# Designs tried in a protein design run: designed miniproteins, single chains, continued (3). Part 24

Each design is a single chain, and the fold is of that chain. pLDDT is the mean over its residues in the fold that is shown.

## One batch from the design tools (miniprotein)

Design m8804
Fold by ESMFold2-Fast:
Structure m8804 (fold): chain A 112 residues (1-112)
Amino acid sequence: SDEELEEIIVEFAKKVYELFKNNASIDEMVKLAKETVEKLKEALGLTDEQAFLAFYSIYYALLYLKNNPNLSDEEKKKVIRDLAETLAEIAGASEETRQRILEKVDELFEKA
């Protein structure tokens, strides 16, 4: 459902932000990517192609953050926000659902 998609992506964004505050390992990044894709598959019935795209979108975004530790907090937040939008698009979310996800991600960052 749209509600399950919102919950999964917002929780994912929160976990990504916390991982980078704590100098995440590659193993932790791969684990989060796998766990998030499995949740999306179970909740939304993603195709194998959608699951593949979601995994690699997560993996490459997380590698980018890992390889660029000198990015500002705002630049890191933008990468996470853009990733959340990409995952919502891969999952076939409506424009309204994508907007709600981005608003919730923005609220998450205001509290951090």
Scores: mean pLDDT 84

Design m8805
Fold by ESMFold2-Fast:
Structure m8805 (fold): chain A 89 residues (1-89)
Amino acid sequence: AAARRARYEEWIRELEAARERGLALAEKARENSSAPAEKVEAYIRLQLEGYEELLRLLEEALERNLSEEEVLARVRELQARLEARAAAI
């Protein structure tokens, strides 16, 4: 119980750090990308939406004490959906 909560809190911290790195990379992509601006912004929005949705999932897992199996299944579903949306950009 307590160990699962600690793991989810660690995953949230790791994900928040990854999101901060993603924001820094987004600023560089806006400045340096050879791709059309609309496509760059679409990828940035998709990436940020993915981080937000994953953060919400982990916060829900903390509040509802979801199993790691359930959390990983929902993460895989989110990843597949984001990959499909990225391929359409």
Scores: mean pLDDT 81

Design m8806
Fold by ESMFold2-Fast:
Structure m8806 (fold): chain A 82 residues (1-82)
Amino acid sequence: KEIEFNYEGQYIDMSSITSDDKLVMSKELADKLGLTDGQKVTLAFDENNRLLGVYTGEVPKVDPITGKKVADTKELTVKVKE
C-alpha cells in the first residue's frame, strides 16, 4: 500500500502556546502524539526555531530522526480542545 501524506496535521508553533505556558491542541492531534490534557511536555527546537519534537521526559541534545541539534526547549502543559 502506498504511503500518503496526512494533510490533517496541525503544526505546533508559537501561536498554539498561551501566555500561561499551555500548548493548545485538538483532541485528534493529542491522540496522535499520545498526549492527554494537563500533561507536562517539553518542546524541542532547532537553531532556526523549527519544532523537532514533543517530549514527556528528557530532551535529547540531538534529534535522533533528523540529526539536528536541539538549540532551545520550552516546558508547557497540554491543553486539549474538542
Scores: mean pLDDT 65

Design m8807
Fold by ESMFold2-Fast:
Order: sequence, then C-alpha cells, then structure tokens
Structure m8807 (fold): chain A 106 residues (1-106)
Amino acid sequence: DPEKEAKEYLELHKEFLERVLEIIKKEFPEVYEKALKEAEKVEDNELYILALAVNLALTEILTEEQRLEINKELQKTVDARKQGLEKYKEELEKLIKLIEELLKNK
C-alpha cells in the first residue's frame, strides 16, 4: 500500500526531527527556544516547523564542516529509503547519534 508506506516514512522522519530537537533542547535550551520561535513565525505545518527549527539550531551551534558531515549522513538516509523502512530507520538512528555526539562535544 503506497499511501501506508508514505505515511510510515513521514512518521519516522517526524520522530527523527523530534528526537534531534529534544537533544538540542537539553544541550542548548536557548538556541532551541529561539529556533522554534523563528520557525513558527514562517511555517504553519508541524513537520515544516520541526524541520526548519532543526536547520536553524544546527546552523547556529555547528561549524560548516560539522554540517557537511551531517549532510553526508542525510544522503545515506535518502539512499536507505530506497532499500525499505527498516534500513531507513537504521540510517536515521546513525544520523541521530552523529548529531548527538557533535552537539555534546561543543
């Protein structure tokens, strides 16, 4: 069922964004609050708000080199989506771990 699969991918992506934001909230609460507030001003869709808030927060906290490392792992999640939900979930977990390690080492 293509519609069911699309919903499952969107749910995993939303959970990924929520988990990344929870890490940002714990390690950089002021950046979290600022990023979420700025995202809510320009976006009205929950998923777009979460995505923009993550991008704004990571841009403020991380170096360009660290963001490029994240982008390489993001590309692996895109490639993993073609291999199915299980592989996509595994690559999202690796990406979350990378982001957590980069944020905690600041």
Scores: mean pLDDT 86

Design m8808
Fold by ESMFold2-Fast:
Structure m8808 (fold): chain A 76 residues (1-76)
Amino acid sequence: SELEEILEETERRFPDSGWVHLTLAATFIRREAPEEVVRRALDKASPEDQAAFLTLLRRAGPDARAIAERLERLLG
């Protein structure tokens, strides 16, 4: 419920900022949040922003790359 409250507040404050929502999704992965909560954050970003963010994470080192791999599995 706390993670859902953060997600709802982020949607209210940054409705047009896909990158804020992608950063939140990566944080949720790191905190082992339920897949549903992570997926809701991911779905707020455009496919173009999703692709760009995943590319950035893959270049940022092994921990970021592991997060990118988990996010990509959730996208399909």
Scores: mean pLDDT 81

Design m8809
Fold by ESMFold2-Fast:
Structure m8809 (fold): chain A 83 residues (1-83)
Amino acid sequence: PALPSAEEFREEVERLVEKLDPSKIKTPAHALAAAAMLLAGEIRDRAPEVAELALEMIKSQKTEEELALTAEAIVRVLSRLLN
């Protein structure tokens, strides 16, 4: 499995956000954000541009719902890349 470019990573996260049902997200938004930030740290040596973009996407969210959706999507994408 090849590592995505930053652009490919953004596109995949955005596609997942569109498909995610916010009512099915049971984990608090801030806990998902913390998990996403930890996974971004783990991929940094292999894909620093992807790690930086993941952190920027987390920091740019304006509402708790947007944060939960984006963080859940980032966790799913990065967990797949790291496992």
Scores: mean pLDDT 84

Design m8810
Fold by ESMFold2-Fast:
Structure m8810 (fold): chain A 65 residues (1-65)
Amino acid sequence: MEELRRRLEEAVERLKEVPSVVSVRAEGETIHVDIRPSSQSDISQLIGAAIYAVALGLRVKLHDV
């Protein structure tokens, strides 16, 4: 669906702006995020971006790498 694709692109772009994000990929309605957090600030930014994606109706899976 065009609207789903647009929401996915928006969420992916927001997640890519987080410094501790290594890579982002989308599979259906799920966004897979490889992360390497090194501080409480990194964790807070990741949580904020993940909440934003969930608010768009998407699922987020965080992978510590």
Scores: mean pLDDT 79

Design m8811
Fold by ESMFold2-Fast:
Structure m8811 (fold): chain A 92 residues (1-92)
Amino acid sequence: SVEEALEEFEKILKEEKDPAKVLKKVGELIQKLLEQKKYEAAIALVKKATEYLKEYIKETEKDEKKAKEMIEQLEKTEEEEIELIRKMEKEA
């Protein structure tokens, strides 16, 4: 379920302090959910991972122009990933 996926995301954040390791574990969980045809749960995790990365960029990137460009790229990637997942759901 979406709730279970979000609980697992929170658990990952509590156990991992390295953003790269957080993203790896979240990516593995998204892939597992997609294999199980849990599309809404996978989409919820894509959105949460994007929120996490936006916050990380805001806290770590001192150049406002670079931060804005990185956030815009993340938002584009989020939209593309959600569209792909929704296409998979429709084809299933």
Scores: mean pLDDT 86

Design m8812
Fold by ESMFold2-Fast:
Structure m8812 (fold): chain A 76 residues (1-76)
Amino acid sequence: SGKETMIEYIVNAYESLMSIQGVPEDEIKRQAERLRRELRGMDVDQLREIARELLRQAEELNDSFSVTSTEAALNI
């Protein structure tokens, strides 16, 4: 379940970033489905690393997801 939570966080973060960049909704959905499959092959530690990097990018872009909530979800 922790791994699933991180995968969904990473996917949601990417969807938000793609939306901000003007990527069409159908392309966002396709990329999100592909990303979910790829992330399922990764270790939880690798997923945490990816999610932390997305958090740093989100901080710079002032996106719609919460930095504080993300940090709580990523705690070891």
Scores: mean pLDDT 72

Design m8813
Fold by ESMFold2-Fast:
Structure m8813 (fold): chain A 100 residues (1-100)
Amino acid sequence: GYVEELTEEEIEELYRIFSKYDKDGDGTLTPEEAVLAIVEFLRSQGYEPQDVEELHKLLVKALELEKEPATLAEAVDIDGDGTVDFPEFLTIVARLKKLV
């Protein structure tokens, strides 16, 4: 598990943010909602990406993607099913924390 990079307090805050963007309450985010949730968490840690291109580059590097995705939403939708569950969300955030 990649959750070892995150403290219990950080996981609780991430669950609060995740639940805020989970508008239909199904336990998953759309890729677009996941991007917004990631940005909110990074800002809470004192990191503000200069632009969308910087965040895109960080996601590609953090997730070690073989091909550069066309959008931020495509970058966070790792399995291409149109949803991001909480464990996938934690994995993305843990990877990003190593780069910032």
Scores: mean pLDDT 71

Design m8814
Fold by ESMFold2-Fast:
Structure m8814 (fold): chain A 78 residues (1-78)
Amino acid sequence: MVDPRLVEGILYYMQGILAEKEGNYDEAIELYRKAAELLRGVDPAFAAQVYRDMADAAEKAGRTDLAEEYRKLAESVE
């Protein structure tokens, strides 16, 4: 049986990647946040990767303080 949180988390993650590719970093961060929240309880390693992607998007948006917080979140999940 597939956990619905895994499927929904993957869908938000893919939407985040598309938003980031478009240069919509704030939208990408919000979509990645939703993905990480869903994935944290079912695939912590994937959630950690999503937090790293959030940090990269935050850095590209010039939001360095947020990038640092998301990197810390990635380490806390692993």
Scores: mean pLDDT 84

Design m8815
Fold by ESMFold2-Fast:
Structure m8815 (fold): chain A 96 residues (1-96)
Amino acid sequence: MHAKKAAEYARKAGEAAIKAAKGVKGAVGAAAGAIAAAGGEFAAMLAERGNTKLAGISGKSSGEAAAGAGETAGGEGGKEAAEYGRKAAEAGRAGA
């Protein structure tokens, strides 16, 4: 839908991936989730500054990264990260 939504979903996906990765099997996913969350924050900053096209692109990329991290992390948090990552990617595509 919009760049702001892409950034928000990317942040939520990153946060969920970090939570999932706090489990024994998810340590690698924690690093990926943190990177995805940082990308989401950057996309949100760009959206607030009116750079909607760049925010959409950043949100899409961050969302795709978060979805991958969520799939890797597994568990409930991993599922949430994957879901929010997909929503971020969809919103980013629509916004860009």
Scores: mean pLDDT 60

Design m8816
Fold by ESMFold2-Fast:
Structure m8816 (fold): chain A 84 residues (1-84)
Amino acid sequence: LQSEYQRLLQLADEYDRKAQELQKRARELEEETRKLSDESTPEEARKLLEQGNREVNRLLGSAGGYRVLAQSYYNLASQLQDQM
């Protein structure tokens, strides 16, 4: 039980870290896209923002998925802890 508990916590931590990394990438991409759009014509800025927003949404979606997995493993670990 103790080793299984630690394994679940490690998996939860790993997925949470992956979610945080993707959120950081999304933020950096949003900032870069904003800077590029500010230096562009209004029409070109619109296209850059649309492309950037699509990729940011993709990264945030993946981050959300990893957070759900992390929470699931934390919940399983909590249940095992209550049995130990």
Scores: mean pLDDT 83

Design m8817
Fold by ESMFold2-Fast:
Order: structure tokens, then sequence, then C-alpha cells
Structure m8817 (fold): chain A 96 residues (1-96)
């Protein structure tokens, strides 16, 4: 219960950092990008709980990279997204 609330806080914080980059990359409203980022991080947190942070990170990075490639994102955008996701997963793993 206590750990769940801390994970929810990390998910929200990470989603807020991802949202502006996703919005720019996909040319969608930031509010829509925030919801997409939140879903991604919630799914990643569930994977970390079941399979560990390393497996969750590998899957999240793969998904982010594939989505960024489909969107025609710059290398800088891809690197920033991967960095933010990696930091989020590390924080989730520290709580677990």
Amino acid sequence: MEKEKKIEEVVEETAKKLAPIIAEMLNIPEEVALEAARILMEQTAELAKKYGGEEALKRAVKLVREMADLAGASEEQKEELIKIVTEGVKKIEEIL
C-alpha cells in the first residue's frame, strides 16, 4: 500500500517529463501525450513488479524506440525518452 503510492508518484512524475517530448514527436496535444505516457509507465511498473526492473526497462525501451522510429523522431528525442524512462524504472525498482 505505502510502496504502491510511491510507485504511482514516480509514474506520474515520469509521465509529466515524457509528455512534452511525445507531444512534439507525434504532433498531438500534450494532454493526450500525458495520458499515453502515464499508461506506458503504469504498464512498465506492473512489469517491474512481476519480472523485475531490468526486464521492464528492456521492454519499455524497445517500445519507446519502435514508436519513436515510426514517428520519425530525431536521435536526440529518442535518447531523451530512453533516459527519462530509464530514470523512472530505476526509481520504481528502488521502491520495490
Scores: mean pLDDT 84

Design m8818
Fold by ESMFold2-Fast:
Structure m8818 (fold): chain A 100 residues (1-100)
Amino acid sequence: QPRPLDPNLTFPLEAFIKVLEAFKSLLTPEERAIVDEAIERLKASGKKTITAEEGFRLMAELLNRIFALRGRPPVDPSDPAAVFQAMDELLAEARKRKEA
């Protein structure tokens, strides 16, 4: 089993926002609006850091909202492996769209 995510591990909020901005490049315009909403909420929060747990939970929420738009079942946000697999699937789909 992979090691559990450390709930006390924190990252700069700016770095996490950059990850979300990069993630938008894999998405359609409608899906990018979901990520933009999340980025604006993070900026409005006034926070300087985000915990790994918070960041992971937010990513799982975004993935599930995107999957709902694509007619796909939600992933379990408590399962890191399922969330990472979902990210890989989005990357593979984005590659297919660029090659088409």
Scores: mean pLDDT 75

Design m8819
Fold by ESMFold2-Fast:
Parts: structure tokens; sequence; C-alpha cells
Structure m8819 (fold): chain A 89 residues (1-89)
């Protein structure tokens, strides 16, 4: 699924940024979101998938602000927004 792939890529960028900055709490939150997102997709819970993507976008912005990696945050948010658009179509 293209939407799931894009969302997971956005989360992976956020995870890498958090790990490079030593932000272990944010890294664990991203890993938990990845697991929840994959489960929600497998269950066909589109409403929960959209909510989890919204949470992932906020986490990506938060990590970017704390780490100063604004480019990683921008790319992660872009991928998550593209995933959201595909799911809403």
Amino acid sequence: DEALKLALEGLEITLEAARKAGDELSARQVEALKTSLEQAYKQGNKKLVLLLIKNAKELAKSVGKRTGDEEAAKEAVKLLEEAEELLKA
C-alpha cells in the first residue's frame, strides 16, 4: 500500500533524527507509532490510521524543533501529508 509506505518512510526519517540527537524518548514514541500504524492498517481501521498519521506529523515537528533538524522534519511531514491525501481520496 502506497499510503502505508509513505507514512512509514516519514516515521523512519523522524526516528533517524531523534536517534542522531540522542532523543531516546522520541525514538521510542516513533517506534510505538510505527507498530500502532501497521496494526491499524492490518485491521482496516482507516479512521485510526488517519489519527495516528496526525500524531506522527506533530511528533515529527516536535523532534525537528528540539533537534534543529528542520529539513528532516519538513521531509517527514511532507511524506505523512502525502499518505493522508491518498487515504482521504
Scores: mean pLDDT 86

Design m8820
Fold by ESMFold2-Fast:
Structure m8820 (fold): chain A 113 residues (1-113)
Amino acid sequence: SVIDRARELLRQAQQLLVQAGNLMLEKDYRGALDWLGRASRLVITALRLLGMDDEAKRLGEETRKYLKLAQQAIEQGDEEAARKYLDRTGEIISEGIELVNKKIIQLEEQNLA
């Protein structure tokens, strides 16, 4: 089902967020950037599967903005700025995960009527 596919994408995105967090602790900001980009794409796909196209667009625009800022900070050797922008990207992705979870619950409650 669409709900099962969205749940699977969400599980993968959550795993990538944990891996990105671990890489941040190791100061592997390039690795964290790659995993956060992947997590963002999975959440965007899940939002679109659930018909949340406006939310998917907003999340995509915001994560793209902060990932670009993080990439620039990494290239400049600005570890503090890189950490700040990667942390903000993770927060935005976590908000997207919460939106997907809330939508799944809503749809399951409607299907029990």
Scores: mean pLDDT 90

Design m8821
Fold by ESMFold2-Fast:
Structure m8821 (fold): chain A 100 residues (1-100)
Amino acid sequence: MSLDSQIRYTMGQIGRAMRNGDIDQARDLINQLKQLVDQMSRTQSPDDFISTINNGINYLQGIQNYVQQDPSLSDDQKNQINSMIQNMIDYFQSQQQQAS
């Protein structure tokens, strides 16, 4: 499986954990994702890396919209998940700028 495919798969897992309110699982998956992103930034072309990061940001924004509208999640869970998503978007934007 390519690094891009591994990143997309891990992002999907993060999205599922977040929609389920499984904050601890989401944190573990985010740590795994950061390792994959670091590896990709060192081994792939800047264009491929930037493309993967942009797709990741778009996916995270989609999850943020779902989480906000989910009546099964508490306000505290929504706030924690939104904070985690924003931190990941900020991280991805930082990585994108470094890759330029």
Scores: mean pLDDT 83

Design m8822
Fold by ESMFold2-Fast:
Structure m8822 (fold): chain A 109 residues (1-109)
Amino acid sequence: SKQDKLDTLLRLLSRIAQLIDEGKPVDEIVEEAREELKKNLDFTDEQIEILTRLFKAVAEAMKKLTPEERQRVLTLAANALIDIVNSTLEEARKIADEFIKKVEELLKK
């Protein structure tokens, strides 16, 4: 269901935040997230690729940001995941690309 997908994605987002605090490298965090998405048979390969790109952007940003700024990135990511679950594949790509762009702009300030 859409709710089960969203619950999985929000749990993965929380797990990424935990792994960043534990000092795990981005590549290990991204691979763990990809493996968890693959275990959920409701995600297509194309959806896994989009979500993996989004989670990579979150992990990379959180490594560079203060704890207070990390909460802003997590909120933006949660909102993007809600929109992605309710979107078409083409819309999901645009949502992920827009999220990544917003995060890159935050890192330049």
Scores: mean pLDDT 86

Design m8823
Fold by ESMFold2-Fast:
Structure m8823 (fold): chain A 91 residues (1-91)
Amino acid sequence: IKEKIEKLKKAIEEGNDDEFTSLLQELMRELIPKEYLEEFGRALVGVPKEVVYKIIEAIANKEDFDKLLEEIKPYLTDEQYERLREIFAKL
């Protein structure tokens, strides 16, 4: 999983949208419980790639989700924020 996270970061740095999307989908399947996978994916629509990377890295490292939510709040709609908060509470 660490190797895929590093590849996700490189895809952002290189502007490789196809690689980013493919790696994101694979990482989501590994990190997010199946029952929340669709809601999580929808909550990330339109979110900047750098913010999406921070979310995935925090989930993989089991970081403080409350701190993460405060950091990413300016990049999310109110609906996306509440949805991610609910999902993080179940992780």
Scores: mean pLDDT 79

Design m8824
Fold by ESMFold2-Fast:
Structure m8824 (fold): chain A 71 residues (1-71)
Amino acid sequence: PEDRQTVEISGTVRADSLEEAQEKAEQLVAETLRRLEDAGVRVTSVGPVRVQEVAPGVYSFSAEVTLATPA
């Protein structure tokens, strides 16, 4: 039996293009997930990383992830 929780990873990145912003956002999400796994949390699913320009050269990103803990 596992307890599952869906959480949102979000933030902002500076980039010259939407493609660069997407790459940076995916890297930050991946780094956050690695830290969670290192802390003993298991990542069971990762949703799409969504990126939106909120100001010139500033992009907001979000991704929903499902975490599981044993017991």
Scores: mean pLDDT 81

Design m8825
Fold by ESMFold2-Fast:
Structure m8825 (fold): chain A 58 residues (1-58)
Amino acid sequence: GSADLGAKGGGEGGLAAAKAGADRETASRQGYLTALKQGADPRSARAGGELGGRNGSS
């Protein structure tokens, strides 16, 4: 569902951006945009992006 797309897409996009050298905030934003492109709703995309950015920064 949209929550699964938000978590997976946002997590993957955010983690990839963080590994490429983006800070946590930028990585979270990139994860959010990735999840939206995959069809996630904005709320789920934001949550997934934040999770991806956090995981990539640790």
Scores: mean pLDDT 77

Design m8826
Fold by ESMFold2-Fast:
Structure m8826 (fold): chain A 110 residues (1-110)
Amino acid sequence: AVEIIEKFTQKAIERLNELKSKSTDPEEKEVLDWVIEEIQKIGEKAKKMYREDNASLSEVSQFIKEELLRIMTRAGMELSMLGKEDLKLQVAEILLELYKEFESELAKLE
């Protein structure tokens, strides 16, 4: 389970950094940096919940889902205010795709 959480966070950070590298806009890079930082925090909290707090796989999955919704809502709002609708959709697509992969990997353990 910890390996699946780490794989999710690593893939998310890699794809977001790739998206950031293609941007020439400092405001876009600031939003992407915030998303990357939040994903790192989610991964650490999720691992702590599982290892130290004896959280179930369903509790960890629900936590990650709720945190991703919070991140997508905040990032989407900021990118919309900047007129960056294409980037907003790209960020949402990356996070939703990786969360589906994460759920699929956890389901194999249940």
Scores: mean pLDDT 85

Design m8827
Fold by ESMFold2-Fast:
Structure m8827 (fold): chain A 66 residues (1-66)
Amino acid sequence: ALDEILELAKTDMEKAFALAKEKGISAEELAKAARERLGMNINPVALEAYLKTGDEKEAVRAYLEA
């Protein structure tokens, strides 16, 4: 599941996040895996907001309020 999500993220980040939400993978776990395996430094607070709402504006808002 996680490996499939990370592979999908290389070509379609939006679908990767949708799949992570469906599989119940936490934003913290996904952010950690992306950092360790892909070298991507994703803010877990912004990622959590995006996974819950599907809205990039809410992700930015969560980042600014954190």
Scores: mean pLDDT 71

Design m8828
Fold by ESMFold2-Fast:
Structure m8828 (fold): chain A 68 residues (1-68)
Amino acid sequence: MSKEELYLKAARTLIDKLRQLLAEGADPETVAEVLDGARRVIDYLLEKNPDSEEAHRLRAELDALEAA
């Protein structure tokens, strides 16, 4: 597994965790921590490959969850 593949998997895992936390009505501090973590991973992916369709899709998913 490449470093990029590891980061993509990490971003997906964090987004899935964020969805679960939001659905459960989790503590806002915990939600903010996971949101920040997901954002950092996605920002890193887009910095390394700005044309990554998968990274842009993950960013769109994260933005939608943050706006909810």
Scores: mean pLDDT 82

Design m8829
Fold by ESMFold2-Fast:
Structure m8829 (fold): chain A 89 residues (1-89)
Amino acid sequence: SLEEELEELRRRAEELEKEDLSDVEVQLELAEALHRIALLLKALGKLEEAARYYRRSLELAARVAEQLGDLEAARAALEAGERIEAALR
């Protein structure tokens, strides 16, 4: 069931990526889907793949924060993403 939920969320993320990513609502829905994918991958023991999805979620969250004028939140999210990438090397 976790793997079924994962595949459903992956399909949702793919469909959201085809939409207008300048729309803050679309960006937030995609960020949430990617974060949920990361949590499911972590539960399945796929830690490296989970970290990649989590980083993508943080990058989208940073863009949304920047669009809303919260530059501190945007910077924090980007720095968290860079730390995750460094840990995978």
Scores: mean pLDDT 79

Design m8830
Fold by ESMFold2-Fast:
Structure m8830 (fold): chain A 71 residues (1-71)
Amino acid sequence: GELEELEKEIVELMMKHAGLSEEEARKLIESIRSYDDAERLSVRLHIERGVPAEVATRLNELLEKYIDLKK
């Protein structure tokens, strides 16, 4: 479904750019409850894991869409 496709895209981006495992990426996605959580996670991945700014922006957009679909 749309939610599963979103989770897959987010996981793949986190694995590729942040060096996270699938398990670590899924745990981070599960921790997101709000738009503020999505923004903070994306900024943290950019600063702490060296995720490119364009990818961090894309992750924020995808995480916000994930939150909207989960409600």
Scores: mean pLDDT 87

Design m8831
Fold by ESMFold2-Fast:
Structure m8831 (fold): chain A 90 residues (1-90)
Amino acid sequence: NEDEEVLVEFRKAALNDDYATLEELKEKLLEIAKKPVKVTSEDARKVLVAASGYGGSYETTENWMKFLGVELSKEEFEKLQKALDYVFKD
């Protein structure tokens, strides 16, 4: 699944503060955001959970993470939020 591969690459870039890779992925991420996406990998699911909490707090999202069985540290959540802000802001 190409969309899932893009989400996994996005997560890796976000966790490594690799904003050059995020810039290259930006157009693909914007297209993915316009459609329903089905994912099977935990790494891709972590990105979708972080995106669902975009603009909110870690604490607000933490209960949903536990409910959905997705383990996200506060550091990982914050790095994903920063990367999402970079891609989707303005």
Scores: mean pLDDT 77

Design m8832
Fold by ESMFold2-Fast:
Structure m8832 (fold): chain A 79 residues (1-79)
Amino acid sequence: MKEKLEELVKKLKELTEKVKETDPSDLEALLKIVEEADKLVEENRDLVVNSEDEELRKKVFEAANELARAIKEKLELAK
């Protein structure tokens, strides 16, 4: 379980970097990243909610929030 949450944090951070590297006018690439992020969060929802490791849960929430913020900023620039 803990290894899967660590993988989730890593994948969320990788998606955040992809968002930052993506051109704001490339809406198709941005939408694909959003779809990947949504699937990743849904698939791991129960793991996050039922986690006993508060520090690891906090890292997941921080990574997810940073990803959401990066996506929102890029979409705003994309018009």
Scores: mean pLDDT 77

Design m8833
Fold by ESMFold2-Fast:
Structure m8833 (fold): chain A 107 residues (1-107)
Amino acid sequence: SIKDTMQKQFQQMLDAAQNAIQALKNKEPQSVIDEKIAQFEAAATKFAALGNFAGLIENNQELLEQTEEFQREVKKFIDLAKNKAPVSELEKQLQKAQEAAQKMIDT
């Protein structure tokens, strides 16, 4: 089902975000950090695309709006990660993105 696929993609996105945070925490080379951020962005983009697809097919305006909110929270996380924000700020922003993603799944 679409919901089962969203749950799987949600977990993949969270794993990618944790890998990016870990690379930043470990002060890994910039190329490795950039790769992990790109992997998170790709996973989040895939999840958002499924949210938009489901919202359009089901004529679910609430899901479309929640997908847009999720995309805004993801962009904030990526901007913080690229600027090497403290891990605590990255974790707080990831929590906001995670909450937005959960709203999409629950709709």
Scores: mean pLDDT 89

Design m8834
Fold by ESMFold2-Fast:
Structure m8834 (fold): chain A 70 residues (1-70)
Amino acid sequence: SMQDEAVKKIEKLLEQGKKAVKEGNLEEALKLADEAQDIVSSNDLSKEQLLKIKKKFDEFLELYYEKLLE
């Protein structure tokens, strides 16, 4: 479905964002996370899909703040 494709794109963007954080590219990481948030806001995702992507956002944010506070 279109929603399943949206979830996959969000997951891909957040994985790319985590890699950017690890490389020290915090500006690029935020840009990728913002793109992922735009997809969330533009799609009527199910509760199950939202819980799945919340986990991925939480993982990204944890890594981002750990790197920011170094």
Scores: mean pLDDT 87

Design m8835
Fold by ESMFold2-Fast:
Structure m8835 (fold): chain A 69 residues (1-69)
Amino acid sequence: MLEEIKKYGVDAAKKYGEELGLSPEAIERAVKLVEQAMEADPTMDKELAESTAKQIARAVAELERRRAA
């Protein structure tokens, strides 16, 4: 169901964000971006939601590293 898939994607974003060592603020940003991506594509399944969460967490980590330069 869509709500369950959304929760799965959000949980994945938090997990991968923590594994990447993101700050609490960066994790919240990743979660928000995952929620927005899932709202933009309500037909997402669990596999796509998890893939999207991983990609967003990595992108947030990369962006924060570049901003530190």
Scores: mean pLDDT 78

Design m8836
Fold by ESMFold2-Fast:
Structure m8836 (fold): chain A 76 residues (1-76)
Amino acid sequence: MSLSPEEAAAVLRRLVAEGRVTPQDVADGFRDVADEAERRGAPQEAVDLYRQAADAARQGDFLRASELAAQGNKIS
């Protein structure tokens, strides 16, 4: 079931607020998605979107991270 970017961002903010993950952990997750997409030969545009999502997540911008990841998912 695909969450909207707003719903995904709300979940990520809650997990960070609860101390279950850090912004760096969220960024590492998006970076792992980018690396896996690259290994399986996904379009470079999708890989770049996931890397941008990791950068946004590291800065605590979970809405932007979720929007970028959703764009990458549509291309992948």
Scores: mean pLDDT 85

